# Designed miniproteins, single chains: the designs that were tried, part 92

Each design is a single chain, and the fold is of that chain. pLDDT is the mean over its residues in the fold that is shown.

## One batch from the design tools (miniprotein)

Design m3207
Fold by ESMFold2-Fast:
Structure m3207 (fold): chain A 90 residues (1-90)
Amino acid sequence: MFKSQALDNLNDALDYAVQAALSPDEKKKQEYLEKAREEVEIAVKNLEKAGLDPSEVRELMEKALEAAEKGDYISATEYGSQAVETAVKL
């Protein structure tokens, strides 16, 4: 249960990061980044509750959010997708 919840939260975080990268409005970009960060923290807590190490997933999501803040849609999607794949394989 906790691992599947973490995967849902990571996919939500990836969606928000992509929305942030594509947002022409700075205020909306920051709102999406805040939502993405909240989903990452929920995912990390759910992975910990499942007895799994979230460290690599956290690092990849942090890189995705940094790329999203810079408007780098491609890098945000690549790092976010890697984080989801890493969590699936845990």
Scores: mean pLDDT 87

Design m3208
Fold by ESMFold2-Fast:
Structure m3208 (fold): chain A 99 residues (1-99)
Amino acid sequence: SSEVSEALSFLEKGYKAYEAGNLKEAEEYFRKAIEAVEKLSDEELKSLPFSSQYKLAEIYVNLGLVLEKMGRKKEASEYFEKAKKLGEKLNVGGIVEQA
């Protein structure tokens, strides 16, 4: 779907910003990726290939990591929990990794 393509595009941009040390820009892109994911129904999410489902859950982990680096530990924990819940819903294990 267009929403999946949009989410994956923002995930890529967020990664590049993160690697460059641009934490605020990385946060912005990961939040836009999550907005695109939230437009998808549970049925649409579950109909996607496993690799796509994993990458969408990974967006939540990546936002958590960016927030942790910015010292926003409580907000980071909230996104790690969202990643875990999404992974459980999609039956994708091992998504949450903490530094």
Scores: mean pLDDT 80

Design m3209
Fold by ESMFold2-Fast:
Structure m3209 (fold): chain A 101 residues (1-101)
Amino acid sequence: MKFTLTASSGATVEVEIEPISDTELKIKVKVTGPNVARVRVIVRRPGSWQALGSVEADGREAEGIVKGVKPGEQVTVSVLLEDAATGRVERLTTEPFTVKK
């Protein structure tokens, strides 16, 4: 699964999610555009406070593995983007989607 989120700064965050097992997701993040200091990607169950996992990058790209996903469950992915010029953190969140291999 691949989706693109656009920040208010005009920066674009591309997130690719690949199920690599029945319980693990591989997450790739690519950021293009101006004024990006940090990117954090957080995977949660809908309505849950607890993260299943997160991927962090200082800059333009990050890759990581999130464990503890159940086959066929729904998850949400939130991207936190820190603006280098203002220090403001912008949050972009997907709609819930079903994990499929």
Scores: mean pLDDT 76

Design m3210
Fold by ESMFold2-Fast:
Structure m3210 (fold): chain A 60 residues (1-60)
Amino acid sequence: SAEAQIAAIEAQLQAQQKALLAAMPENPSLEEVREFTARALTLAGDAMDQIIAIRRAARA
C-alpha cells in the first residue's frame, strides 16, 4: 500500500540520519559540519520527493 511505502521511506530516513550523526567526528571542523548538514538536507529532500510521488500516484 502507499501508506506502507511511505512508512518505509520515513523509517529509512531516520536510520540514515542516525548513521550520519554517528559518523560525525567528536570535534568536527566547520567544513565537516557544513558537509554533514548538506547531506542531511539532501536525504530529507529525496524522501519528501518520493513521498509526494507516491501520494500523487495513489490518487491517479
Scores: mean pLDDT 86

Design m3211
Fold by ESMFold2-Fast:
Structure m3211 (fold): chain A 83 residues (1-83)
Amino acid sequence: DETLARLSPEKQKQLAALEEMHKELQPLAHENPEDREIQVKAYALELARAELLGVEFSYNPEFSPELIEEAEKLAKEILEELE
């Protein structure tokens, strides 16, 4: 992937950590569609991944603006913890 090749080694390591978190959380999110906390966290991981890859995140789940704001804040916090 050309986009992955443009990332620094540190960002590639951060991406690998995000992919591990997403892989663990994704089954829980599918099994618990009504769990707000799990759904927000899953969306936050997707936002964080898109930010690291430098791509536009075009998928918007039918979340309220409040849930989207919570997910964006969580995505930023996750990225800051990985730095």
Scores: mean pLDDT 73

Design m3212
Fold by ESMFold2-Fast:
Structure m3212 (fold): chain A 78 residues (1-78)
Amino acid sequence: REAAAERAVEALRRAAAAVRELAARGLLSEAEAEAGVAHLAALAEWIRAHADGLSEAELEELARIAERDAAALEALAA
């Protein structure tokens, strides 16, 4: 349970790093990257604040979605 929440938050950090890399390469505008990073940071804080209220299955699904999306963004940034 805690592991799934940590995986979700870590995947969101990876996604934010990939968004910043896309902006550094000129593939995203500075405003688009700023909005994306802020949204991902807000989602990570929401998961941390509400993890105790979420089921293990919900946390695992969030981790899987976040990991998939992070991998896709990292592939675009490569």
Scores: mean pLDDT 83

Design m3213
Fold by ESMFold2-Fast:
Structure m3213 (fold): chain A 85 residues (1-85)
Amino acid sequence: MENKKIRLEFYKKALEKVKEIREQAKRDGLSPLEFEERVLAEIEKLVDEYLKKVGIEVTDPAERKRLVEQVLTAVKIQEILEENL
């Protein structure tokens, strides 16, 4: 139960960060590429913070990259679902 709650809070924080970056992109006229670069950087920070909080050490750079990409995909899907709800 506890781990599921921590995961949900993490994804909620990630989704809110993406929404914040999107709002900034609209105000500042950022290109889609600039938006994606900012989202990637912020999600990488959140993933690193989450792993430290739950006590998981990822030593393989390829595994860390896959985790970041999985989180990005999940957050993008959730954002699309919320926009269409």
Scores: mean pLDDT 77

Design m3214
Fold by ESMFold2-Fast:
Structure m3214 (fold): chain A 66 residues (1-66)
Amino acid sequence: AMEEKARELGRKFAQARLAGDTVAAGKYASELGKLIDEAPTDEEKYRIMQAFSDGAREALAEAAAA
């Protein structure tokens, strides 16, 4: 599902930023943009954005716990 892909992109984006990998972070942000563009409704666009934010938050919490 697009939401699961967005969540994974959020996790990878947060991890790339923590590692200072600006190239990887840019790639994941670009892939998020494609998912948003492909979403046929505003409701789906918002759900994709929320899933991305949730994924990023999860990755940051996991990094803090390690």
Scores: mean pLDDT 84

Design m3215
Fold by ESMFold2-Fast:
Structure m3215 (fold): chain A 81 residues (1-81)
Amino acid sequence: DAREYYERLARGVEEWARKGDEELVRKTAEILRDTGEHFNNPEAVRLAREGIRHLRKGDREGAARSLREALRLLAETIEEK
């Protein structure tokens, strides 16, 4: 359930970035930062913040890459329970 949710978000982020929906990409980055903090996963938090930084530079592809990696780490963390 939760893992599939995060994997679906990863596909969504890539598509939203490609379509230029910067607001959805930013909102996803904020959610991933907060989720990473909740699960004490500093690498996921770092990648979510990198995603926000890329958005600030107008680099939507860079943002999507960082957020996909954060989502992958969070999906793995959820599998560990």
Scores: mean pLDDT 77

Design m3216
Fold by ESMFold2-Fast:
Structure m3216 (fold): chain A 85 residues (1-85)
Amino acid sequence: MKEKAEEILALVSEGTEQGYRRAMLIAVEALSNAKTVEEVREVIEAIDKVIEMLKSENTEISEQYAKSLNTLRKQAEEKEKELEK
């Protein structure tokens, strides 16, 4: 999971729409494959960092991806609650 979070952040740091798109797909896959509360929390942490980076870019495209990631973050929070004892 740590390696996936680092890959997502590296792709977003490229500042390209293709990088944003691929980072989003990896985040979706990572959330889908997360089996423990700890793994889901690692995905949420990565998403939060990506949203912060996207907001700092101040472009229409980066803002659209930030909104999509906020939706994914809500899905991750729901999955965390489902996996929590």
Scores: mean pLDDT 78

Design m3217
Fold by ESMFold2-Fast:
Structure m3217 (fold): chain A 87 residues (1-87)
Amino acid sequence: METRKLLDELIAKARSLGASEEDIARARELFEQALAEKDQAKALKLASEAVGILSEAALPNATPEQRQELLRLGAELLLALAKEKKA
């Protein structure tokens, strides 16, 4: 639940900064694969790719403050997933 909430917040901010629906769909697909993956390292790699797609789309249009918020949300999402996969 927490990981999905963080993903939705990251997607909302990326969309506001010009991320395409194709980028959002690809990021969601990778994140669903990450949630289904049992290997923590592979799950984190997939989630990092999802965060990367959203960040690359949004960062060129972001202020320094918005950039910090995007990076923070991405980091929190990856940390939340890592904790979920450790259990």
Scores: mean pLDDT 82

Design m3218
Fold by ESMFold2-Fast:
Structure m3218 (fold): chain A 89 residues (1-89)
Amino acid sequence: SPADEYLAKAQAALKAGNYQEALKYAHLAYSFSKTDKQRGDALEIMGDAYLGLGNKDMAKLYYTQASDLYKKAGDEEKAKKLQEKAEEV
């Protein structure tokens, strides 16, 4: 799906340290998302990218929103992990 393709591009950019490109592709992934899991994956990447840019407030915000979406998707383990990431920034 377009969302999964943009998630892959966002993750590759994040791994390369290209945080602005990661944000661009994560935003596109979110826009094309059909599931709460895909939206959560996109917001997690946005959180990681903002953390890489030194913006802890935005990282915390996106991790918290990703946690809520994973909980809605039934992924309690990933929701807990993102909540812990939000508390540690």
Scores: mean pLDDT 92

Design m3219
Fold by ESMFold2-Fast:
Structure m3219 (fold): chain A 81 residues (1-81)
Amino acid sequence: DEAIEELMEILGASREEVEEGIRLAEEDPEDLEKARQTIAEKKEKAIAEAEAKDGKEGAEKVKELAEKIERIIKLLEEILK
């Protein structure tokens, strides 16, 4: 239940919307692992590109977004286990 509440806060979504998203994720749980690996692989490059374009502030924003996406994926994995 705590994981669902955290997802609601991160996404700004209702409980019903989060529960529907979880149900969709249950159809292809392998996609969550692939998404997590893809974010991890591309995170450093995306941060470097943001830093080059928008300086340290842009890099920090992209890092925060990547960490939020990683947290969402982790919460979904924990709910589905």
Scores: mean pLDDT 76

Design m3220
Fold by ESMFold2-Fast:
Structure m3220 (fold): chain A 89 residues (1-89)
Amino acid sequence: DKIIELVKKALEKLGYSDEEIETAINMLKDGSTGAIDAIIDSLVGEVQRRYPELFTDEELEELYRKYASGQLTPEQILEKILEILDKAE
């Protein structure tokens, strides 16, 4: 599943352990309501915390608005997070 692959890659780039990554993937596989949204929120927050110069408050607000309005899919926002993490390295 592409979403699971993107989440795994993002968590690996942020230095999470294999056990932590598997826990997040299992939440997605379990089909819990809002699991993907919770993971995206966590990933965006962690990227902003580590690389605040890559996200302004306005850029963060715009990303969330586009996601909430359906202009960005979960796959697209995860791909954007991965692009930012690749640029930071």
Scores: mean pLDDT 75

Design m3221
Fold by ESMFold2-Fast:
Structure m3221 (fold): chain A 91 residues (1-91)
Amino acid sequence: VSEIEKLLDEAARAINAGDADKAVEYLDQLTEKIKTANLSKEELHRIGLRLIALALQVVGAEIDGKLTPEQAEAILKRIHEAMKALDEKEK
């Protein structure tokens, strides 16, 4: 899904730039798109892998000092919410 892919790319860029507010906004939008979109099993799997990659990027950005621990925690919470939305779509 083009819009979901765009939001994933925008979230990744925001995390890498240390823009926690934008990362949270893009991930909140992503979660809502996941809830409403008609997604194939292949798309659900691909999005899940991208969310795992984003979680690793958040940890890396915190280690690099681009994100504070509080900012990293807020972003990881949003990634968890998106992953939960994917799990609910699979059922």
Scores: mean pLDDT 86

Design m3222
Fold by ESMFold2-Fast:
Structure m3222 (fold): chain A 71 residues (1-71)
Amino acid sequence: PLTPVPGPTLEQLAEMARADPSVLERILETAEAALKDGHPSAEPLFETALRVARLAGLDDYVKRAEELLKK
């Protein structure tokens, strides 16, 4: 048995975000909080939000995540 992966896949997150955009808002808020606190997890969280937003077709969130990644 392979190590179980905690939490949903990117595709599952995209489906959830398409149904409820607050899923993406939550990921972005977590990433912004991590960035504010200087945590190294900030960049991976923004990348996750970007990928999820692209898969869900939520262009506004794609632009926001890209801008936050580039600073």
Scores: mean pLDDT 74

Design m3223
Fold by ESMFold2-Fast:
Structure m3223 (fold): chain A 80 residues (1-80)
Amino acid sequence: SSELREAVKFIYETLKEIGDPELIEALQELSLAMLNGDEEKAKEAFEKLVEIAKKLIKDPEKFKQFVKALEIYRDHLMSK
């Protein structure tokens, strides 16, 4: 969907802008866990990604937008 494509674009643009290896690694862990159907690892990777983003994204509105994009990404990949 258009919403998913925009969410993915925002996530990758934000990761590229920040350039933090932990943030990139956490997204890779999330993506791999979702591809493997590992709900426990996906949840852990999602929570880790949000926590790292909270430290790195000082703008509260941009942080909210990033978390919302991650939720859209997760929900679309895990719902079917």
Scores: mean pLDDT 82

Design m3224
Fold by ESMFold2-Fast:
Structure m3224 (fold): chain A 62 residues (1-62)
Amino acid sequence: SAAARAAAERKRLEDELQQLDREIAILNEMLPSSDPETQKQIEELLAQLRAQKEALEAQLAG
């Protein structure tokens, strides 16, 4: 059914969101103990991951 397909797709997006949340958490933990150059690289990666999370959340909401 269309409902079952939608539910499966939602679950895949939710699983992706959980993976992004784990990656963001790990990078945030690494940030304060990193050198300034590494901090900049981590912050740029965090910005990218947060943008991906926002896009996934928008897909789940709409």
Scores: mean pLDDT 86

Design m3225
Fold by ESMFold2-Fast:
Structure m3225 (fold): chain A 96 residues (1-96)
Amino acid sequence: SAEETRKLVIEAMQKVLNLSEEKAEEVLKAIEERIAELEKAGREPTEEEEKEILKEEIAKALNVEEIKEEDLKKFEEEFERRLKEEREKREKKKLE
């Protein structure tokens, strides 16, 4: 579900970026609002635009000018790991 995906994003932000749950939720909402504004303008955001929005909102939350590429990569890897674990748990639950 969308809510489960949001939870995994928040958990990845907390672990990798040392953000509080509250701050991670604020970052995610800001990203969603910026994407929604682009969609209201009648265009689909590109993958590069989505990455830039993500980078900017995380940088604001960390009070830095720009997020380090290494930190962004660690976040993406942690989120992907959590998605894979959740998928494996769902498959195991179907077999029980």
Scores: mean pLDDT 79

Design m3226
Fold by ESMFold2-Fast:
Structure m3226 (fold): chain A 83 residues (1-83)
Amino acid sequence: MLSPDEQRRLAAEGFRRLGDELERQGLHESAARAYLDAGRMYLQTGDYEEALEMFRRAAELASPDSPVHREAVANAEYAESQL
C-alpha cells in the first residue's frame, strides 16, 4: 500500500502534468492554478525544491494582479526560506 506521503507526491506529480498540458493548450490561468496545487502538495511532503519550482512557474503564468499570482509569490518565498 502507498503511504499517505507517497499518495500526496503522486497527486503533486499529477497536478504538475495537468499544468504542463494546460500550458501547452494556452490556458495560462488554469495552468497556474494546477502548478499552485502541485506546489502545495510538495510543501506538505517536505519537497521544498519541487514546491519552489511549481510556485515560480505558477507566478509566471498567472496575471500579475491576480490572487493566484500573490499566493504563488508568497508560497515561493516560504519554500525558498526552507532550503
Scores: mean pLDDT 87

Design m3227
Fold by ESMFold2-Fast:
Structure m3227 (fold): chain A 88 residues (1-88)
Amino acid sequence: MVEELKERGRELVERLREETDDEEVLRLTEEVARVALELARLGEPELAYELLAEAAKAVVESEASEEAKREALEILERAAKEVLEIAA
């Protein structure tokens, strides 16, 4: 499961980097957040943080609007806090 989640996360980050539709950027960001939370629940919080950091870079590098980028980064920040709670 961990290897499968890592592969899924990388695929979602690649799609995020190339996405131009604001709604799809937000949707993909929510899916990355879910994968990161699943990794944390499997005892891999470091991999979860790495995935969230890569997703944040992809969002910043994307061609989405500044408004969508801000909302996506807020989703990732909330996910990072949840990973911390799971890892405690």
Scores: mean pLDDT 86

Design m3228
Fold by ESMFold2-Fast:
Structure m3228 (fold): chain A 117 residues (1-117)
Amino acid sequence: MTRADMLAAAEAFRELAEKYRADAEDPSTAIKDNRGNVLSKEQLLKMAEIYEKAAEALEAFAERGDAEGAQRIVLLTGNGLSTAAEGSGTRAGADLKPVGTDKSYKDYIKKIEELKE
């Protein structure tokens, strides 16, 4: 992964965070998790926060030229954060539960912060 790839991924994650915030404000748009359950406004906002933190981590790794760290962030966020049945995310990081609870949200944030170190 090049520095340009890392920055492009960070921008894409920031766009995803903004999309989830917009979806949280639209009560007519039902986003479903991997089990078909409709996500609450709180769950959508938690997903937005995770993508924002992942973008920040990718920007930090791009500054350092740390392609391995950047790849770990992409794999972590790609596996278990998908709410769409369309498109398979990466299967790495399967030890983390889907973002459906406060604990799952905190586990994702903690993992992102640990990877930044």
Scores: mean pLDDT 63

Design m3229
Fold by ESMFold2-Fast:
Structure m3229 (fold): chain A 73 residues (1-73)
Amino acid sequence: DAEAVAAADAREKAGRARLQASMTPEQIDQLAEQVAQNALHAGVIDPEEAERLRQLVRDYLTEGKYVGLRVEK
């Protein structure tokens, strides 16, 4: 049901907002590094992609903004 999916999305958004409110930029950077290292160790990304993944995770946790291209009007 779409309502159940919307409820799950709302919970994820609330959880992310709590993390953003409780974490410093340095802590977020440490998490991004950990995620990138875990992905490299699991073999799901290449070393060249690790730098990009760190930035994406950091942006997601700090601002929850667009994953991908920056959009101008």
Scores: mean pLDDT 67

Design m3230
Fold by ESMFold2-Fast:
Structure m3230 (fold): chain A 76 residues (1-76)
Amino acid sequence: SEELAREIERKGREVGLDVSAAVKAVREGDLYGALLALSVELSLARAKGDEKKVKATEEMLEMVNRLMEERGLGTS
């Protein structure tokens, strides 16, 4: 949804994280693509020990997962 895309963009901007791929995927209705993009960013943040980016990315992943659940899309 556009609301989710804007919220991800806002959180990414607050922590200096490039979320452009995730935002694009959400706007295109590709929630699996958004999940993948954010999972990559989470892995990079963890590898660098950037706790602020880790926390923000985990929160964004939770937002995508909640919308997927509302739409009947399973995550397993």
Scores: mean pLDDT 82

Design m3231
Fold by ESMFold2-Fast:
Formats: sequence, structure tokens, C-alpha cells
Structure m3231 (fold): chain A 87 residues (1-87)
Amino acid sequence: SAEEKQKLENEITKLEAKFLAALREGDLATAEETLRRLFELMSKVKSKEEIEKSAKGLKDYIASTLPADVAAASNAIIDRLLAEYLA
């Protein structure tokens, strides 16, 4: 339903914010758990192509806003989880 889709989209937005906050704090364990949940919820409302586009958007944002070592660690997590999801 439209209400269920809106609830999932709101939860996706909250998880994106939580993922970025965890990265800023250096909490890679929370970042990975949050991103795994994010991709799980995205799979219910988005195509694989849209999820890949969202992952690219996150990488681009992180590269422009966070330190290079944090961006590298984040990219490794994103790439690994995206590969697991696309398998």
C-alpha cells in the first residue's frame, strides 16, 4: 500500500542518517549492521538498479564530506554488502 511504502521510505532515510552518523563516530560495526538493514529494506521498494544508484550516491556523498580513510573503509563495506545482495 502507499502507507506501507511511505513507512519503508521513511525508515530508509533514518537508516541512511544512522549509517553516516556511525561512520563519523568511527563505529564501523554499527555502520555495517545499519547498511545491511538499509539494503534489506531498499530491496522491498527498489529495483537492483535503483539500489546500485543509491549506493553510488552514498559513496559520492561520503567521498565529499568524510576523511579519506573513513571513505575507504565505508566503500569496502558498501561494496561487500552490495555484492552479497546482488548474488
Scores: mean pLDDT 85

Design m3232
Fold by ESMFold2-Fast:
Structure m3232 (fold): chain A 77 residues (1-77)
Amino acid sequence: SEETGRLLLETIRRIMEENGLDKATILQIHEAGLEAIKAGADPAVVERIVLNLIIKANMNGGVVTLEEIEEAIRLSL
């Protein structure tokens, strides 16, 4: 449900903040995740994809590109 998706994204946002990601990047990921859920994506799949992006961002110095976010969200649909 949308409510479940929103709670999952709030949890992911907290994890991103704890891992030192830039606030602008966090907001972009959160917005993309919400749009995907509204488009019919499974919230659990979106969560897994976003968590994988966080891991990748930490390996690259804490930066996630918009292109990576868009690709990951597309994979959730």
Scores: mean pLDDT 68

Design m3233
Fold by ESMFold2-Fast:
Structure m3233 (fold): chain A 100 residues (1-100)
Amino acid sequence: SKVEELRKEAEKLKEEMEELKKKLKEENTEELSELLSLTVERYALTLYKLSTLEEVELKGEVNGSLIKLPKRELSEEEKEELEKAIEEIEKKIEEIKKEM
């Protein structure tokens, strides 16, 4: 389902964030810092998109607490803006990765 695809995408982005945090500890570069920042934004937007389809329960980064995001109803214009924001962030991530 579309919901399952978005959940898998969010899980993958969370893993990418953890790997980038690990790399930043070993090699503190501006490129890695920017890439982490963009990946965090991409993750947040993916969770926001997922919340438009259902209530999202997230396992918190601290002490395994569950965070419940309420289901959100977006207008068609807000959905288009969200998709454009995601595409812009993905383009920036790809540009930085090509320079690395």
Scores: mean pLDDT 73

Design m3234
Fold by ESMFold2-Fast:
Structure m3234 (fold): chain A 81 residues (1-81)
Amino acid sequence: SEAFINQFLEEVKNALEEIFNENKSKLSEEQAKEFEKRNEQALKGLEDFLRKNPEFAKKLDVKAFINYIKKETLEEIEKLK
């Protein structure tokens, strides 16, 4: 449902913001801006995918996916310094 997709996107956004805020002190101003742009693009891509594939949303393990996104996001930050 639309409500489920919106809730899931909000949880992904919050997870990305949490990881970014906890780690932004490790990044230069330029790296932080690039990372914010990356997160915005990733969130838009996910929204587009879920809206085109609503049946996927019904079967999604939200907690496992959020944990995956947090891990991938942290690993990308660690590659930057």
Scores: mean pLDDT 80

Design m3235
Fold by ESMFold2-Fast:
Structure m3235 (fold): chain A 63 residues (1-63)
Amino acid sequence: SASDEEIAKRGIEGAEKSGSGAAAGAAAHQLVDAGLATREAMERAIRAKSGEEGARAVREGLL
C-alpha cells in the first residue's frame, strides 16, 4: 500500500493541479484529520516540494 508520504504527496499534487494553493492547504489538513496521513508525513512531502519554509508551515499548522 502507499506510504503516508505518498498519500500526502498525491493529495497535495491533486489540489495544486486545480490551480489553488488554498485548496492544497485544505487537502493537506483533511488528509491529516481523516487519519490518512500524519503531520510528519505532510511535513516531509512539503519539504521535498517547497523546502524548509514549507515544512515549517506544516509543523506550525499554517497550511
Scores: mean pLDDT 64

Design m3236
Fold by ESMFold2-Fast:
Structure m3236 (fold): chain A 81 residues (1-81)
Amino acid sequence: SLKEEIEKAKEEYLRLSEEAVRASGGTPEEVEELRRRAHEKAERLKELAKEAGAEVKVTEVVIASPEKPGATRGEVEIKYP
């Protein structure tokens, strides 16, 4: 179902976002690749939500950590019709 695809895209986005957080402070290339993939999943999530008439809000919050400067964590809120 479309709702199942939306939930899957949300899960994939959040997983990649968290992986990017964990990789922060290490190899810049690895972090950028994870962030790129996360953005791709966020765009897919937005398109699927639009098809379902659902409201979706994707937010990135800055993590205050001296060991992981510039790290952001993704958050997703979905309101189904």
Scores: mean pLDDT 80

Design m3237
Fold by ESMFold2-Fast:
Structure m3237 (fold): chain A 64 residues (1-64)
Amino acid sequence: MTTLEESAKGLVEFLRTDLGATGLTLEDAKEAVALGRQGNGEEAAKVLGESGGEPARQFALAAS
């Protein structure tokens, strides 16, 4: 995954299929990937949690 969009698409697919984050949007995933790359893991977790719920939020916190 080399681009922001490719990274976000892979994250959405993984979180929805493997962790049950069925509401996660591509827009929230793109923002979270960008925040994570800036070192803002807490904000990335919050953004993922807004549409992806608790499974997506916990994944982001554990990945930092």
Scores: mean pLDDT 78

Design m3238
Fold by ESMFold2-Fast:
Structure m3238 (fold): chain A 79 residues (1-79)
Amino acid sequence: AKQVLLLAVLDITDEQADKLKKVVDEVRKENPDVLVSIPHPRLTPLLIVEGELDKVREALERIAKESGVKVVSESVIEI
């Protein structure tokens, strides 16, 4: 199983912020082997997801789909 750090740049509106937080909390609860962090710089929101590659990608897709936030770019780093 390949361990990765996924960095995703998000386009988040103020109206999506509460929904994003709720979806991230649900993903964390359902996927305890995946670490999710959202350091929100005021200008460019960044989502950091750490874990097995397939689970990390599934977590990102679910977060984007259920919160409605747009993923502007993603990068995957092997750890």
Scores: mean pLDDT 78

Design m3239
Fold by ESMFold2-Fast:
Structure m3239 (fold): chain A 74 residues (1-74)
Amino acid sequence: SPEEREVQQELDEVITEMGRKMKELKLSEEQVQEVFEIFQEGQRRIEAAPSVEERRRLLEELRREMEEKIKELG
């Protein structure tokens, strides 16, 4: 569905954007791994979600969690 394609596209955009942010802040390999663990857990939740609405909600939650962690580390 269009909504499912949008969620997948946004997920790809999130990881790309967060990857650039981490590189710009020159986070250590250990700090980058902490952020990636949040991403992996969020991706698992999104993939397990029973509806597009739940996937979208979890995507927003994941973006916020990653942003908060990057701010904490930078």
Scores: mean pLDDT 82

Design m3240
Fold by ESMFold2-Fast:
Structure m3240 (fold): chain A 88 residues (1-88)
Amino acid sequence: LRAEIVVKIFNSSEEGLKEVQKAVGEAAREAGATVVSEPVSPEGNVTITLRFPRPVSPEEAEELAERIKKASEPYAEKVEVEVRVEEL
């Protein structure tokens, strides 16, 4: 299955966003995922997408999503993490 992890960060400081980007980047590097970040809004909102160049299990994607959410929550007012899995 193809999987993407979409991380939505709401109302974070500039410094908080740097910490979120570090956490997401580290998790992506460990998992072999590519990171695509949208521009940061004036309110401090950003959407970061992790894409896997290989098939991953739903379990692997969900575990990574949980780790990213937990690492990001201290640095933003709200963090939403969504796992998108394409079925054949």
Scores: mean pLDDT 78

Design m3241
Fold by ESMFold2-Fast:
Structure m3241 (fold): chain A 90 residues (1-90)
Amino acid sequence: SITEKAIEKIEELFKRLQEKFPELKEEIEKKKEQIIKAIQNKDFEEVARILQELRLFFAEKIDDPSQLEEALNILGEIQDIVEEAFDKES
C-alpha cells in the first residue's frame, strides 16, 4: 500500500538520524514510533505536531548549525513523504 511504502521510507530516514545522532537515539526512536502510529491512524495533524516537537528538540540539543540543518532537512523529507502519501489516497 501507499501507507506501507511511506512507513518504510520514514523508517530509513529515522535510522539515518539515529546513526548521525546516537546520543539522541532514544528520543528519536520514541518520536518515530509516535509518527508511524499517527500515519497508520491517518492523523496528519498529529504527524505535523510530532515533527514540530522534533524540530524544537533538535534545535535545543544540536549545537552545530550545519548538523542541525541536516537534521531539519531529514525531518522535511519525512514531512514530504507523509504529505505525498496522503495526497495520493485523497
Scores: mean pLDDT 84

